# Designed miniproteins, single chains, continued (4), part 114

Each design is a single chain, and the fold is of that chain. pLDDT is the mean over its residues in the fold that is shown.

## One batch from the design tools (miniprotein)

Design m15950
Fold by ESMFold2-Fast:
Structure m15950 (fold): chain A 107 residues (1-107)
Amino acid sequence: SPEIKELLELIDEQNKLTVEIMKATPNPSRQQLVKLTSIAILNAGQYFLIKYQGETEEGQKQLADILQQQIDLYEELYKESTNDEVKALLKKQIDLNKEQLAKVKKL
């Protein structure tokens, strides 16, 4: 569907922002690494849910949960960051994940 295709395009934008966050964070703390690893696992689950279960009610519910978990982790990273460049990138990522969550809730 057009909606599923749009969600797959938004993941590509999410991945580009992740690369920029990593470039801006060359020496992450252990706590930052744990949160970034959790986000990477959730992001992989997001991709598979959209691709294989995006048209199902259960898949959409699980996708909304995964998006909310990623938002919560990015908000924690935002609060912990002392770098304005990293904060700006994290804010963009939070806003992008919130946009995706709103789109999933309309499916």
Scores: mean pLDDT 87

Design m15951
Fold by ESMFold2-Fast:
Structure m15951 (fold): chain A 98 residues (1-98)
Amino acid sequence: SIDEGEQLVQQVAERLDPAAVQELFDRAYKTAYDAAKAAVLDESKQEEAEKEIEKVTEEVVERLRELGASDEVIEQGRDGVRYIAEKARQDALADLAS
């Protein structure tokens, strides 16, 4: 099933280089997953985790701009990263509970 966040990622990919865009979002997921997992295991890392997510969001935005993204597509990319970060947090919590 495709949800709203997945649709935003697909729309951004279709307007640019799909392979390059997918690599950016895969990296954002991994960064958010690793950060969330570290913060769950150690509460003192919560602020560091939030900063890592902010950093990867800005890196994705910069790369999308380099790929020729319009301001509208960049805003969709920001929303896509928010979706991916939330999904990564949920996945990290589920994996640690298993």
Scores: mean pLDDT 79

Design m15952
Fold by ESMFold2-Fast:
Structure m15952 (fold): chain A 91 residues (1-91)
Amino acid sequence: MRVTFFIRLKSGLLVQTAPPASSEEDIRRGIEEAVEKAKRLGGEYLLARVVGPPEDSERAARFIARLFEEYGYKVRVRREGDTWVVEAEFP
């Protein structure tokens, strides 16, 4: 399983915020880095892309969604082919 974090800036640029994560610890760290960088850069929303075995990727997408919600973001989870996308909009 591989999770990649991005910020979408108001300019429309998409910026990767951390190296790809594969464990829950790496996911938590990736979210913390994404949130901090988004606050600094003035991001429009945060994205996490999750790729891996169906059961693992779905569980990870839900875990990521919950963590973003704990930070106060409005979260949407969707599927793009074999990828789960978790989108967190600033409050």
Scores: mean pLDDT 80

Design m15953
Fold by ESMFold2-Fast:
Structure m15953 (fold): chain A 55 residues (1-55)
Amino acid sequence: SARDRYIEMTRQLAKWRGEDIDISTLSDSQLKKMARRYRRMQERIRAWERRIREG
């Protein structure tokens, strides 16, 4: 389900930040916000990696 995808993205974000998140307490709205943060983080990392490879 869409919720399962958002949960996985939230877990990955938590791992990157070194935070423990109780996903069972999060609303769908909170999960969507976390998924957006994770996608933005991945985009920034990819942009940074490209810049490093070019330099």
Scores: mean pLDDT 73

Design m15954
Fold by ESMFold2-Fast:
Structure m15954 (fold): chain A 79 residues (1-79)
Amino acid sequence: TDEENRQKAKQHLQEAIQHAKAGDLQGARRHAAEALKHASKLPNSDEVLRHLEEALLHLEQGDLEGAIEHLQKALQAVE
């Protein structure tokens, strides 16, 4: 179950990054929220969760560049 949540968090983080790079704020937000849901079920996930929360804040403010930076940091922390 932890490995399944890790794989789903990674997949949704990758999708969120792609949507954000395409300028799709709603798609990026949806995938980032799904990544947060799966990452929150993992042990020792504080760094991933922090970067996902920062990414979601940047997406809410329309800052795609800031969102991409934090989504990439979250993805590195999951790997």
Scores: mean pLDDT 88

Design m15955
Fold by ESMFold2-Fast:
Structure m15955 (fold): chain A 73 residues (1-73)
Amino acid sequence: SRREEREKKLKEVLEELGIPEILADFIMTLYFAGYSFEEISDLTPYSKKKISEFFQKLVEKGILTEAELRLGQ
């Protein structure tokens, strides 16, 4: 299914970056709640660079659109 394909792509990004699924979900939740990459970095064990790279890879893999990413700002 489309959901299974999306889940597979997300898992690939998580494996590449070494981010557990529970922390990836937390990072996404914070971002779409209006938190900046800097604020998310302060609340998680990840650098601002790694959080930025995570969202960039989500767009590159088609998991998020550029418009969806901008809505989190």
Scores: mean pLDDT 81

Design m15956
Fold by ESMFold2-Fast:
Structure m15956 (fold): chain A 55 residues (1-55)
Amino acid sequence: VPSVDEMVAAFRDALAGRLSGEEFAAVLEASQGLPPDEQRRWEAEFLALVREHAA
């Protein structure tokens, strides 16, 4: 299962056009096994990245 830090890196790569939507979807699929605390951390990191990337 990828760590939250690995998911953050994959999302940054997807936003930069270095990762396809299919490749990112595969990372998200693999992350379904994360425990609830790690899922909450990913949600917080995801929202922070979305705000950072908002134009």
Scores: mean pLDDT 74

Design m15957
Fold by ESMFold2-Fast:
Structure m15957 (fold): chain A 82 residues (1-82)
Amino acid sequence: SRAEAEAYIAEGDAAYAAGNYFEAGEKYLKAGEIYFELGDYRAAAEAYGRAIHAYIQAGPSKENLENYKRALANYEKALSKI
């Protein structure tokens, strides 16, 4: 639901503010997936963009790289629907 996506954005914002960038990225990615399922491609792109930024801030790891790639691919897909 949209409310669930908004809750994930709020959780991501809290994690980001706390310096928990990897967790923030995962929350933003979840929000983006829900917005995409709802057909809200602009909100999905914004959420995926936040996830990309959070993963960049989290720094290099194999897990961060895979999540970064997923967020980027989903971001590009959402933009293609606008």
Scores: mean pLDDT 86

Design m15958
Fold by ESMFold2-Fast:
Order: sequence, then C-alpha cells, then structure tokens
Structure m15958 (fold): chain A 64 residues (1-64)
Amino acid sequence: LSSDELHARLVELSELRRRMEEAGLSIRELAERSGLSPATISAYFSGRRPVVSEETLRRLREAI
C-alpha cells in the first residue's frame, strides 16, 4: 500500500467516524451493523491500525 493510498483511506476513516457520530451511532452499534468487532473499529478510528482494507471501508460505509 503506497503512502498516498494509506493517506486516502485514513481520510475516509475520519469521514466515516464523523458520519457515525452525526448519525448518533456508537462504535458498538457500528460493529453490530458491519460485522466487525468494536475493538477493531476503535483501533482503526484511533489510528492504532494504520492499514485498512477496501473491504473493511466498504462494510463501514454500508453500516452507516
């Protein structure tokens, strides 16, 4: 994954986090809707996981 691709996905994660907050969803609710664990979503949103797959981003987009 290139630096530019990584940056673009991190920007999308920030936007998805904002959309989740605007929709009144918790990380737990987003986890239930997306099929991901709350810990995994929290790690992506906090930046602890610097690499995210397109599939994970798609699941998060569809869950919001």
Scores: mean pLDDT 79

Design m15959
Fold by ESMFold2-Fast:
Structure m15959 (fold): chain A 111 residues (1-111)
Amino acid sequence: MKTVGDILLEAYKKNKDNLPKFFGAHLIFASALNVDIEGLQAKLSVTPAKSLLETVKKLVEELGIDLSKPSGKDIAVLVEYVAESKSEKERIAATALAYMLELKIPLSALE
């Protein structure tokens, strides 16, 4: 079963020479908000991609994220959501979405 971590690694290898200017912004915001982003990243390596699809779609709608024109502000909102959420599944999904925006991964990659 394809994990979120597998998708992120494949996308990084494919897109590493054409990353958006806000690539890595999640590290800055995670540090500022004292979020254990590395621990969440480790959980992405064992999380089935399909299991997060509906939660990620909900977050896109709830947070008003424009997937056609993502920005560093969207990353800030997602890391703040991770800091405030008490649901592990929501924290993992928000972390996955932040990496997907930074790596130019479409939501269809979770299907």
Scores: mean pLDDT 84

Design m15960
Fold by ESMFold2-Fast:
Structure m15960 (fold): chain A 86 residues (1-86)
Amino acid sequence: TRVTVEVRVRGDGTEYAETLARLLSEETGVTAIAIYEELSPEEYLIRGYVVADGLSAEELRERAEKALEAFRKEVPSVLSTRIRVE
């Protein structure tokens, strides 16, 4: 099962990608990867990826949602979030 988390943020794309990867890894117990894409000089799209064998799609979505809740508390400049489970 795979989850993709997308976050649009203002500020530091590198710092926020690292934060998202850390929070996703902490919530899922699996190493997450996050990348960022510059949309403008001050706005970034961050994508976090987790592939977890042994977690259901429902469990992985729940853990990703908890990671996003934690991310919003650390990063007040979040503009939008999206979760996709495959």
Scores: mean pLDDT 83

Design m15961
Fold by ESMFold2-Fast:
Structure m15961 (fold): chain A 53 residues (1-53)
Amino acid sequence: SDRENAETGLRNLQDFLDRNPDAPQFLRDKLAEAQRRYEAGDYAGAVEVLRTL
C-alpha cells in the first residue's frame, strides 16, 4: 500500500541521513516534505516525493 511504501521510504531515508550527517540539505528537505505529507494522510504524495530523490 502507499502507506507502507511511504513508511519504508521514510525509514530508509532517515536511516541514510542518520549515517551520513554530511548529506546535502536537499535530502533533508525531501525528508521533511515527505514526512509532512505522510502526517497529513497523503501517503501517495509522500511516496512521490521519495521517488524524486
Scores: mean pLDDT 86

Design m15962
Fold by ESMFold2-Fast:
Structure m15962 (fold): chain A 96 residues (1-96)
Amino acid sequence: SDVDPSGEGAALLRPKPLLAAILREVGETRETYTLAEILRYLGEYIRKEKLRDPSDPSIVDLSGTPLGELFGVDRVDLRDIEGIRAALLRHAERIE
């Protein structure tokens, strides 16, 4: 009984075109991902594009980026986990 992560729910998500384009920039071309995988690859995208604010590493400058279009804002706080999750779920289709 000590290893069942039944609280996470391994729901598969199919990225919509904007999110799929962002994932392709980090070499990911799969049809479906978990939310945890999408979050990991977004972290890789942010690192690759050097989008983190040098004065505050929790802030990401999204101005003029596809990720800015996805979030609908020019800045995002990486500590806003609920906001990030909500934005990702708007750009992916849940597969039951």
Scores: mean pLDDT 78

Design m15963
Fold by ESMFold2-Fast:
Structure m15963 (fold): chain A 77 residues (1-77)
Amino acid sequence: ELLEKIKKLIEELKKAKEKEEMAKLIAEILKLLAEARGEEFDEEEVEKISKEMVENHTKESIVEMLEKQRDALEEEL
């Protein structure tokens, strides 16, 4: 189930310490969020966004943003 995978990846993101690992997890979460919404995504754009998030935001703020998006999906499902 997509929602359960998103929850698991957010927990992995909370444990990640390397920026490269964090960016990879963020990209995967964003792809699953787009898939759950029935949206198409561009692989390069998702990678760019994930990298920018890691460079410009704290892990805590990224997690909060992703959890908010997950909660919005959970309300729709």
Scores: mean pLDDT 81

Design m15964
Fold by ESMFold2-Fast:
Structure m15964 (fold): chain A 66 residues (1-66)
Amino acid sequence: MTIREALYNMARESLKHMSPLLTADAVLATARLLSADESIGKEEVLEAVEELRPEDVETVRKYLES
């Protein structure tokens, strides 16, 4: 399992119990501990939100850009 796969799975599980923005915060904080690449975590969160909570994709994307 790659770091990206682990973060994607984390995002999917979190979205079942938490808001998309809280999921983004948790996944990005974890990604920062594992990698210096800032794209890691953002792409995985957006992919999970697009699959499970498509209505919230634009809100999460704007949050990640801020």
Scores: mean pLDDT 81

Design m15965
Fold by ESMFold2-Fast:
Structure m15965 (fold): chain A 104 residues (1-104)
Amino acid sequence: SIDEIFEKEKKQSEEQAKELNAKARAAYDAGDRSKFASYLSSSMILASIAGNDSKALAESYYLMGLTSTGERAIKLYEKAVERAEKAGDEKLKKEAEEALEKAK
């Protein structure tokens, strides 16, 4: 069925986006801004297929916050918290909340 095909495609895209976000985090920690941006861009494309309840999409907002400052960083962390809560990612929600408090 069409629903089964879409569900499989969403799950595959979510898993690939999660792997790319993990690589983006490692690149960020290493100070490799070019690899970070490349991995994050690829992750966001795949996470957009997974949809608004995606854990990978929530993490992508958090990662965008890490490379932003001021009001932009605050708004990105707020989106990360909201999306992590909807996705049931308690660890990411806490990480984004801690980043949000530091950005205020």
Scores: mean pLDDT 86

Design m15966
Fold by ESMFold2-Fast:
Structure m15966 (fold): chain A 79 residues (1-79)
Amino acid sequence: MGGSLPTIDVTLEDGADLKEIEKKLRENVPDLVSVVINERDNKLTLILSSDADLEKNKEIVLKIPGVKSATTGYRPLLL
């Protein structure tokens, strides 16, 4: 069955180093499965495990320097 995956859409501050923020996200977000980079819009989408606590993971993301905002959501698993 096609499921939906929990996501966090991360908007970066202007002039933030995308690679450094990606590294910090991978180090600090415990339920992180993958990162989708959108360099054109200076945004990252975090894909989390299906049992992830979105509120706790969002709080961790917002504490990372260079993160302007984080929005939780769900995306359909499209293959």
Scores: mean pLDDT 78

Design m15967
Fold by ESMFold2-Fast:
Parts: C-alpha cells; structure tokens; sequence
Structure m15967 (fold): chain A 65 residues (1-65)
C-alpha cells in the first residue's frame, strides 16, 4: 500500500540518522513517485539535493516504486 511504502522510507532514513525535515521531504518525494507525479530522474536529483548519497537516493526510489 502507499502508506506502507511511505512508512518504510521514513524508517530507512530514520535509521540513517536523517533530520526530521529531510525525512519529511523525502517521504513527500516518495509519495510523488508512488503516485506517478514525478519521474525517477527528478526524484533522484531532489533526494541528492537533500544530502542523500547516490545509494540512499536509489534505495528511497526502490521502496517507493
């Protein structure tokens, strides 16, 4: 479900020690991916600008897809 995907993204980033602001922004990006509102390329660029590594950004997209 959408809610489960978003929860998994939140849990993943919380374990990495991401800030609440970063988690909230990444969860919104994950929601947009899951709903087909943005491309994976746009999501990757956004997540990288939030300070996530390439591997972390790809993992968020994988969970959301």
Amino acid sequence: SLEEKLRRVEEFLRKLGASEETIAAAVEAARAIALGRISEEEAFAFLKRLGLSDEQARKVIEIAA
Scores: mean pLDDT 88

Design m15968
Fold by ESMFold2-Fast:
Structure m15968 (fold): chain A 84 residues (1-84)
Amino acid sequence: MLAEAIEKMKAALVEAGVMSEAEFDALIAKALETEEGRYNLELTTLVFAERFEEAKELAEKRNDKETIEKIDEIEKLLEEARKK
């Protein structure tokens, strides 16, 4: 699941011309070096997939209230953007 979501995120960013495959692979490799990096990568991947409930559940498991608030903000911004 996470690996598939990462692959889709890579394809989307490379296709959009935001970054190269090598640049993305380097960012993922760096994130996977630490437990905190892996956690942030999983959160970012869930948010990118618009799985906000799952992202909040992950943050709740780590008692990370600041991250839950940030996810709520991103969700609201996306909802506002859809109205434009």
Scores: mean pLDDT 75

Design m15969
Fold by ESMFold2-Fast:
Structure m15969 (fold): chain A 76 residues (1-76)
Amino acid sequence: SVASEIAKELIEGIKKEAGEEELEKLKEKIEENKELLKEPLEKASERFQKFLAEHPDASEEEIREKTLELLEEIAK
């Protein structure tokens, strides 16, 4: 449930303000909560890292979309 709550908060944060500052705050929240999200986030993070590695020039939009997709999986 904690992982679902955090994922939902991150999704809302991204949707409310998709600016760089909010994205940085979301990254920090993910890092600070990585212990709570470790198992579900490891699977999502693996796909996210692969996406970033395959798309190093990915736009902020693409990064946001992928992040939301992965967070939605955690939120389920």
Scores: mean pLDDT 68

Design m15970
Fold by ESMFold2-Fast:
Structure m15970 (fold): chain A 68 residues (1-68)
Amino acid sequence: SMEEIKKELEEILKELERLLEEKPTAVSRVAVHGTKEIIKKVEEGMSLEEAKKLLERAKKGLQAVKES
């Protein structure tokens, strides 16, 4: 559901902000900013299909930060 996607995006953002605080990197800063923009777009309204694609992008951003 859209509510589950929003919740998962918020959880990803919290984890990204924690990682940024612990180890500030260009990758973590870009990922935090990108995830905030995704959340804003989802809140402004879009289809469930589009929101799922943006959630997958946010997950990949989190993975990139963890691997850096």
Scores: mean pLDDT 84

Design m15971
Fold by ESMFold2-Fast:
Structure m15971 (fold): chain A 79 residues (1-79)
Amino acid sequence: SKALPYIDKAIEAFLTEADPSLALLGIDSLRRAKKAVEEKKYDEAIKHLNDALDIARRSGNEKAVEYLEKAIKIVEEEK
């Protein structure tokens, strides 16, 4: 999937997060999203990507938001 590189970049962006608890929550959601994309469970992937996007927005992680919005758009186009 063309979304997988953007999910990986979002994980990297969360690793730069100042709050380790928010980083762990975002990364967990992204790992679930990545697995769902690999299994072609696109609706589940979109739900997990949106969970990570909410965390990124609440923490002000602008790079994670950019990568997540791109990943969501690609997954929506692939389903």
Scores: mean pLDDT 84

Design m15972
Fold by ESMFold2-Fast:
Structure m15972 (fold): chain A 89 residues (1-89)
Amino acid sequence: LLEKAKKLTEEEIEEAIKEALELEEKLAKRPVDKSKLDKIHLIVYLLQKAYETGDYEKYVAVAIKLLLELGISEEEAIKRIKETLESMK
C-alpha cells in the first residue's frame, strides 16, 4: 500500500476524493461543503469509502498519500490508518 501511495497521480487522488465525497453526501443525505474540508476530513471520508466498498487498496493508498503530504511519517501514517479502520468495525 505505501509503495502504491507514493506512485499515485494527482488525477487518481482527485478521483478517489470525489468518489468518497459522493458517498458521504449520499449517507448524510445533504451536500458537503467542499470549501470547508481540510485534508483530515478527506482522509476520514476516504477510509469510510474503503470500508463501504471493500476497495481498501485504492482509498487507503490515497489516505496514506494525504497524510504524507501533511508531514506525517510513513510509520505514523500506516498506524493512524489501521487504528481508524479498526474503530469502524
Scores: mean pLDDT 75

Design m15973
Fold by ESMFold2-Fast:
Structure m15973 (fold): chain A 65 residues (1-65)
Amino acid sequence: SEIEELRKKLDELQQRKNALLEERGKAVEAGDVDTLKKIEKEISKLNAEIKAVQLQINKLEAAAA
């Protein structure tokens, strides 16, 4: 179903975000400001995608109820 595909996509985006948060922690410990800025940009993009997918899931679930 479309909802199942979106939930799978949401899970994949959450997993990528968790990996970036771990890399962010390492960059903070290393004092690597340039790497930290790149990671923060990618996290911001992922947060926007996660929000969009979650809103689409919510809309479809509301329509199915």
Scores: mean pLDDT 86

Design m15974
Fold by ESMFold2-Fast:
Structure m15974 (fold): chain A 67 residues (1-67)
Amino acid sequence: KKVIIVYTPAKEEAALELAKMIKEKTGAEVTLVKSDAGLLELVELAQKLAEETGAEVVVAHDGSLET
């Protein structure tokens, strides 16, 4: 099982904690992808990664604007 977490810098702590929990509970391979992109751009990136890799993709973001 492979999991990819796409996150913004403001959600770095949350992404790291989620990665730790997933590894501890499931033993899955977890990849962290950091991006300063807005919400729509992160969702597009997540969709591309899921399609290309077959991995489960999780997005952690504060919102496009007004975060």
Scores: mean pLDDT 74

Design m15975
Fold by ESMFold2-Fast:
Structure m15975 (fold): chain A 79 residues (1-79)
Amino acid sequence: TLSGYVKDSNGKPIAGATVSVIGPGLAKEKTAVTDSNGYYEISGLAPGKYTLSISKVGYENYTQEIELSGDKTLNVQLK
């Protein structure tokens, strides 16, 4: 499971941000939307390398390459 919190530069939670991951073995990107606390969770990911992207209107798109070998927490700040 990949999970974490999405916040702005002032530490405020960003709700409604779209988190997507794409990687080997996925027929389509998996997506989650952050809740009122900025929390997201994406489950059912096999071990491997993925590209994570986060988008929200009014913020710059965030992109990060990640490697999964089990559960991973990734907290992100949007600008």
Scores: mean pLDDT 81

Design m15976
Fold by ESMFold2-Fast:
Structure m15976 (fold): chain A 56 residues (1-56)
Amino acid sequence: PAYDGEINLEQVGDLTRATATVGGKTGVYVAPMGIFSQGAAKAAVDALEKAAADGH
């Protein structure tokens, strides 16, 4: 792939915690289970990549 990224979804009570690691940077997002299950992985990666690009 164009980047070495990993996304892990973890159930924490009634919430889904999405952990995305891209380019050695890690972002964590927490949302209600239903919302996160429908697109959390992409949203987490997109947000993390944007944060990494804008990080200076």
Scores: mean pLDDT 59

Design m15977
Fold by ESMFold2-Fast:
Structure m15977 (fold): chain A 99 residues (1-99)
Amino acid sequence: SAQEQQRVRILAEAGLTVAEMLLYQTKKEIEHMVKNKEPPEKIIKFYDEVKKLLDASFRDLLALLRSHGDDASVAEVERARREINEEMDRLLKEALEKI
């Protein structure tokens, strides 16, 4: 129904907003860790914990969207996941090059 599609869209938008906020906070924290000259193993550990949380959140969101047959929202979330993962990989690479 149209109401069910609206509810699924709200969940997709909320999930993407949370993922974007987590990326922003991760960037700020990694920048602080680099500035404070924290050892690379601590930066990698934090990064791995964030990546695990992001992967679980995207997996659960995609499963929900697929269960509702919302192919358009699935495509949008998969694109956002790819872009966020690329930015995460770039952040780690740049952080490790500075230490």
Scores: mean pLDDT 88

Design m15978
Fold by ESMFold2-Fast:
Structure m15978 (fold): chain A 90 residues (1-90)
Amino acid sequence: SAAARAAAEAAFLRGLKAYAEGDYEAALEELRRAAELGDPRLRARALAAIGLIYLDQGDREKAREALERAAEASPDPEAMRAVGEAILAG
């Protein structure tokens, strides 16, 4: 529904704002909500953002898992896998 898409997009933006402010707990909560409610493209973006948060926290294993899930959810799994590999290498 349009309401579900709007809710998913709002959760994604709130998650990114929380991440920018250093509130990793709130960021993860909102990004997980975005991944649950979003279309495949938004789900992939939310899961990739979760991976970035785990990398910032030093949890490379959870970061890899989140980035692999992002690739699987993506409408373009090859491109998303390449992005995930670049993030993990940087």
Scores: mean pLDDT 85

Design m15979
Fold by ESMFold2-Fast:
Structure m15979 (fold): chain A 120 residues (1-120)
Amino acid sequence: GDLELLLRVIGLILRLIGLEFQLELEFPDDPAAAELRALAREVRALALEVSDILSGELDVPRLRAIRARLQAVRAQIDAQIAALRAAGAPQALIDLAQELAALTADLIALVDEAIAAAEA
């Protein structure tokens, strides 16, 4: 139901906020960490838009547009993970980037579930 999806989005938003704070706390002067924080903020903004749609009138075209944007952000996160590995970045930073990728994938899956539910 819509309430279950809404609670899942809220959980993802809280985890994204935690990730943004952890990146700032552990890697305050790292340009790669700053870029990951920018990507995390974009994923969080998209999650807030999904929350708005799920708590209001369902808009499938808007959900599809958000899904396309999330796929583009996921590609950027995956490219950053590859670049961090190639540069020999600290494993802790790579782990945070992988967590961001996982949260982004979870949000995409949730958007897919919301679209499917609208068609049922």
Scores: mean pLDDT 91

Design m15980
Fold by ESMFold2-Fast:
Structure m15980 (fold): chain A 64 residues (1-64)
Amino acid sequence: SAAEELLARAKELLARARSGEEAREAGDMFDHAGVLAANEGDDKLLAEAQAGGREARRLVEELG
């Protein structure tokens, strides 16, 4: 699904993030994946996107 593909890309981007800016980009991508997951009715993907978004925001605070 579009949500699943975007979630996978967001996870990869976050794993490579070395700056607050990169972590913020990953967070934005997780938020978009969450919107797509909600539209698809996939509660599991929505939960994963929300968890990834929270981790990205934590990393923004640490690195930024």
Scores: mean pLDDT 87

Design m15981
Fold by ESMFold2-Fast:
Structure m15981 (fold): chain A 97 residues (1-97)
Amino acid sequence: MEEVLDELAERFQKEVEKLTPEQKNIAKEIAKEYNIPLGEAYFLIARLRELGRPVTKEQIKEEIDRLNEIREKAKSYEDFVEGLLKWLEEERARAAA
């Protein structure tokens, strides 16, 4: 399980590294408010930032709902990580079009 957590961190590390200290603080508050892992909160904020979407409570709720949908459909944590990366790539393609 720790190896899969490290893999998730490595796979979206570049996006997380682009976060400002302020955005990281928002991620910590989201993790606390919605009771999700901090890594997942970092992923959501990094994704919103990359897409140029506002980091608002409404947007965060929509992203968390999608995150939970991907989690519920995943058969393993590896499938969940792949689902997150696919979601990120699909949104990048949409933003580029």
Scores: mean pLDDT 68

Design m15982
Fold by ESMFold2-Fast:
Structure m15982 (fold): chain A 71 residues (1-71)
Amino acid sequence: DKLEQALKLAKESKTVEELRKKAEEAGLISFVDGLIAAGYKTIEEIKEALEKGIAALPPSREALAEDRARA
């Protein structure tokens, strides 16, 4: 499971930069970049988001931004 792998990498990483490197190696960079784009900028915030399963959903920030711009 991609979420479980991303969470494991986050638990083993001390910084967002370290997590991004590990995620790129594992092919999970899209999960990490998606969380950063959604406003999760610290390793603590990213780890908590992954624990709650937020990264299991596709990054919907673009769809939400489009709806917000039209509403």
Scores: mean pLDDT 67

Design m15983
Fold by ESMFold2-Fast:
Structure m15983 (fold): chain A 94 residues (1-94)
Amino acid sequence: SALDELKARAARGVAGAKAFAARVLDPASYAQLAELLDRFEAAVRAEDLEAAREIIATLRSLAAQSTDPVERQVLEEVVRMAEEVLAELERVLA
């Protein structure tokens, strides 16, 4: 189904983002991002649009507050990926 394909795509996106972040972020920043990514994947699996939006808002806040250009870029790329997944989830559930 389109929904199952989207959930699988979200899981792959999260795995890819975590692999990239592990290479470029310090361990503390990575741990925080990994937790948020795991929560986002769980929200997509649960079809919980409100939880997904809250997690994206948290990621946007972290990106805006980051003083490290690399961390900010990683967070902004994660936000873009998450927003694309959320838009598709909203379309599939409508």
Scores: mean pLDDT 89

Design m15984
Fold by ESMFold2-Fast:
Structure m15984 (fold): chain A 94 residues (1-94)
Amino acid sequence: MKLEVKLDPSKSLIEQVEEVLKLVYTLIFEGRYDQAIQVVENAIEWAKSNNDKKTEEFFKEVLKVVEEGKKNKESPEEIAKRLSELYKKYLKEV
């Protein structure tokens, strides 16, 4: 099973971030929280490699939400709602 996010460099930053979030949502709704965490950790390293501190901090907040959701046995819907609010905040800063 490939957990690699294939980011298309021809796409905008926002489109690439949305592709990562779509994969994270899919994995959470499938109960694959460890795989979702790995995807977010890879996205943090990707943002660091691009010197994009805003995107790095966004994915660090996403990581915390997914990890807390797994620990607290939150529903996928509750986690998705929290991630949606983080993404709305991120979009206002980009």
Scores: mean pLDDT 79

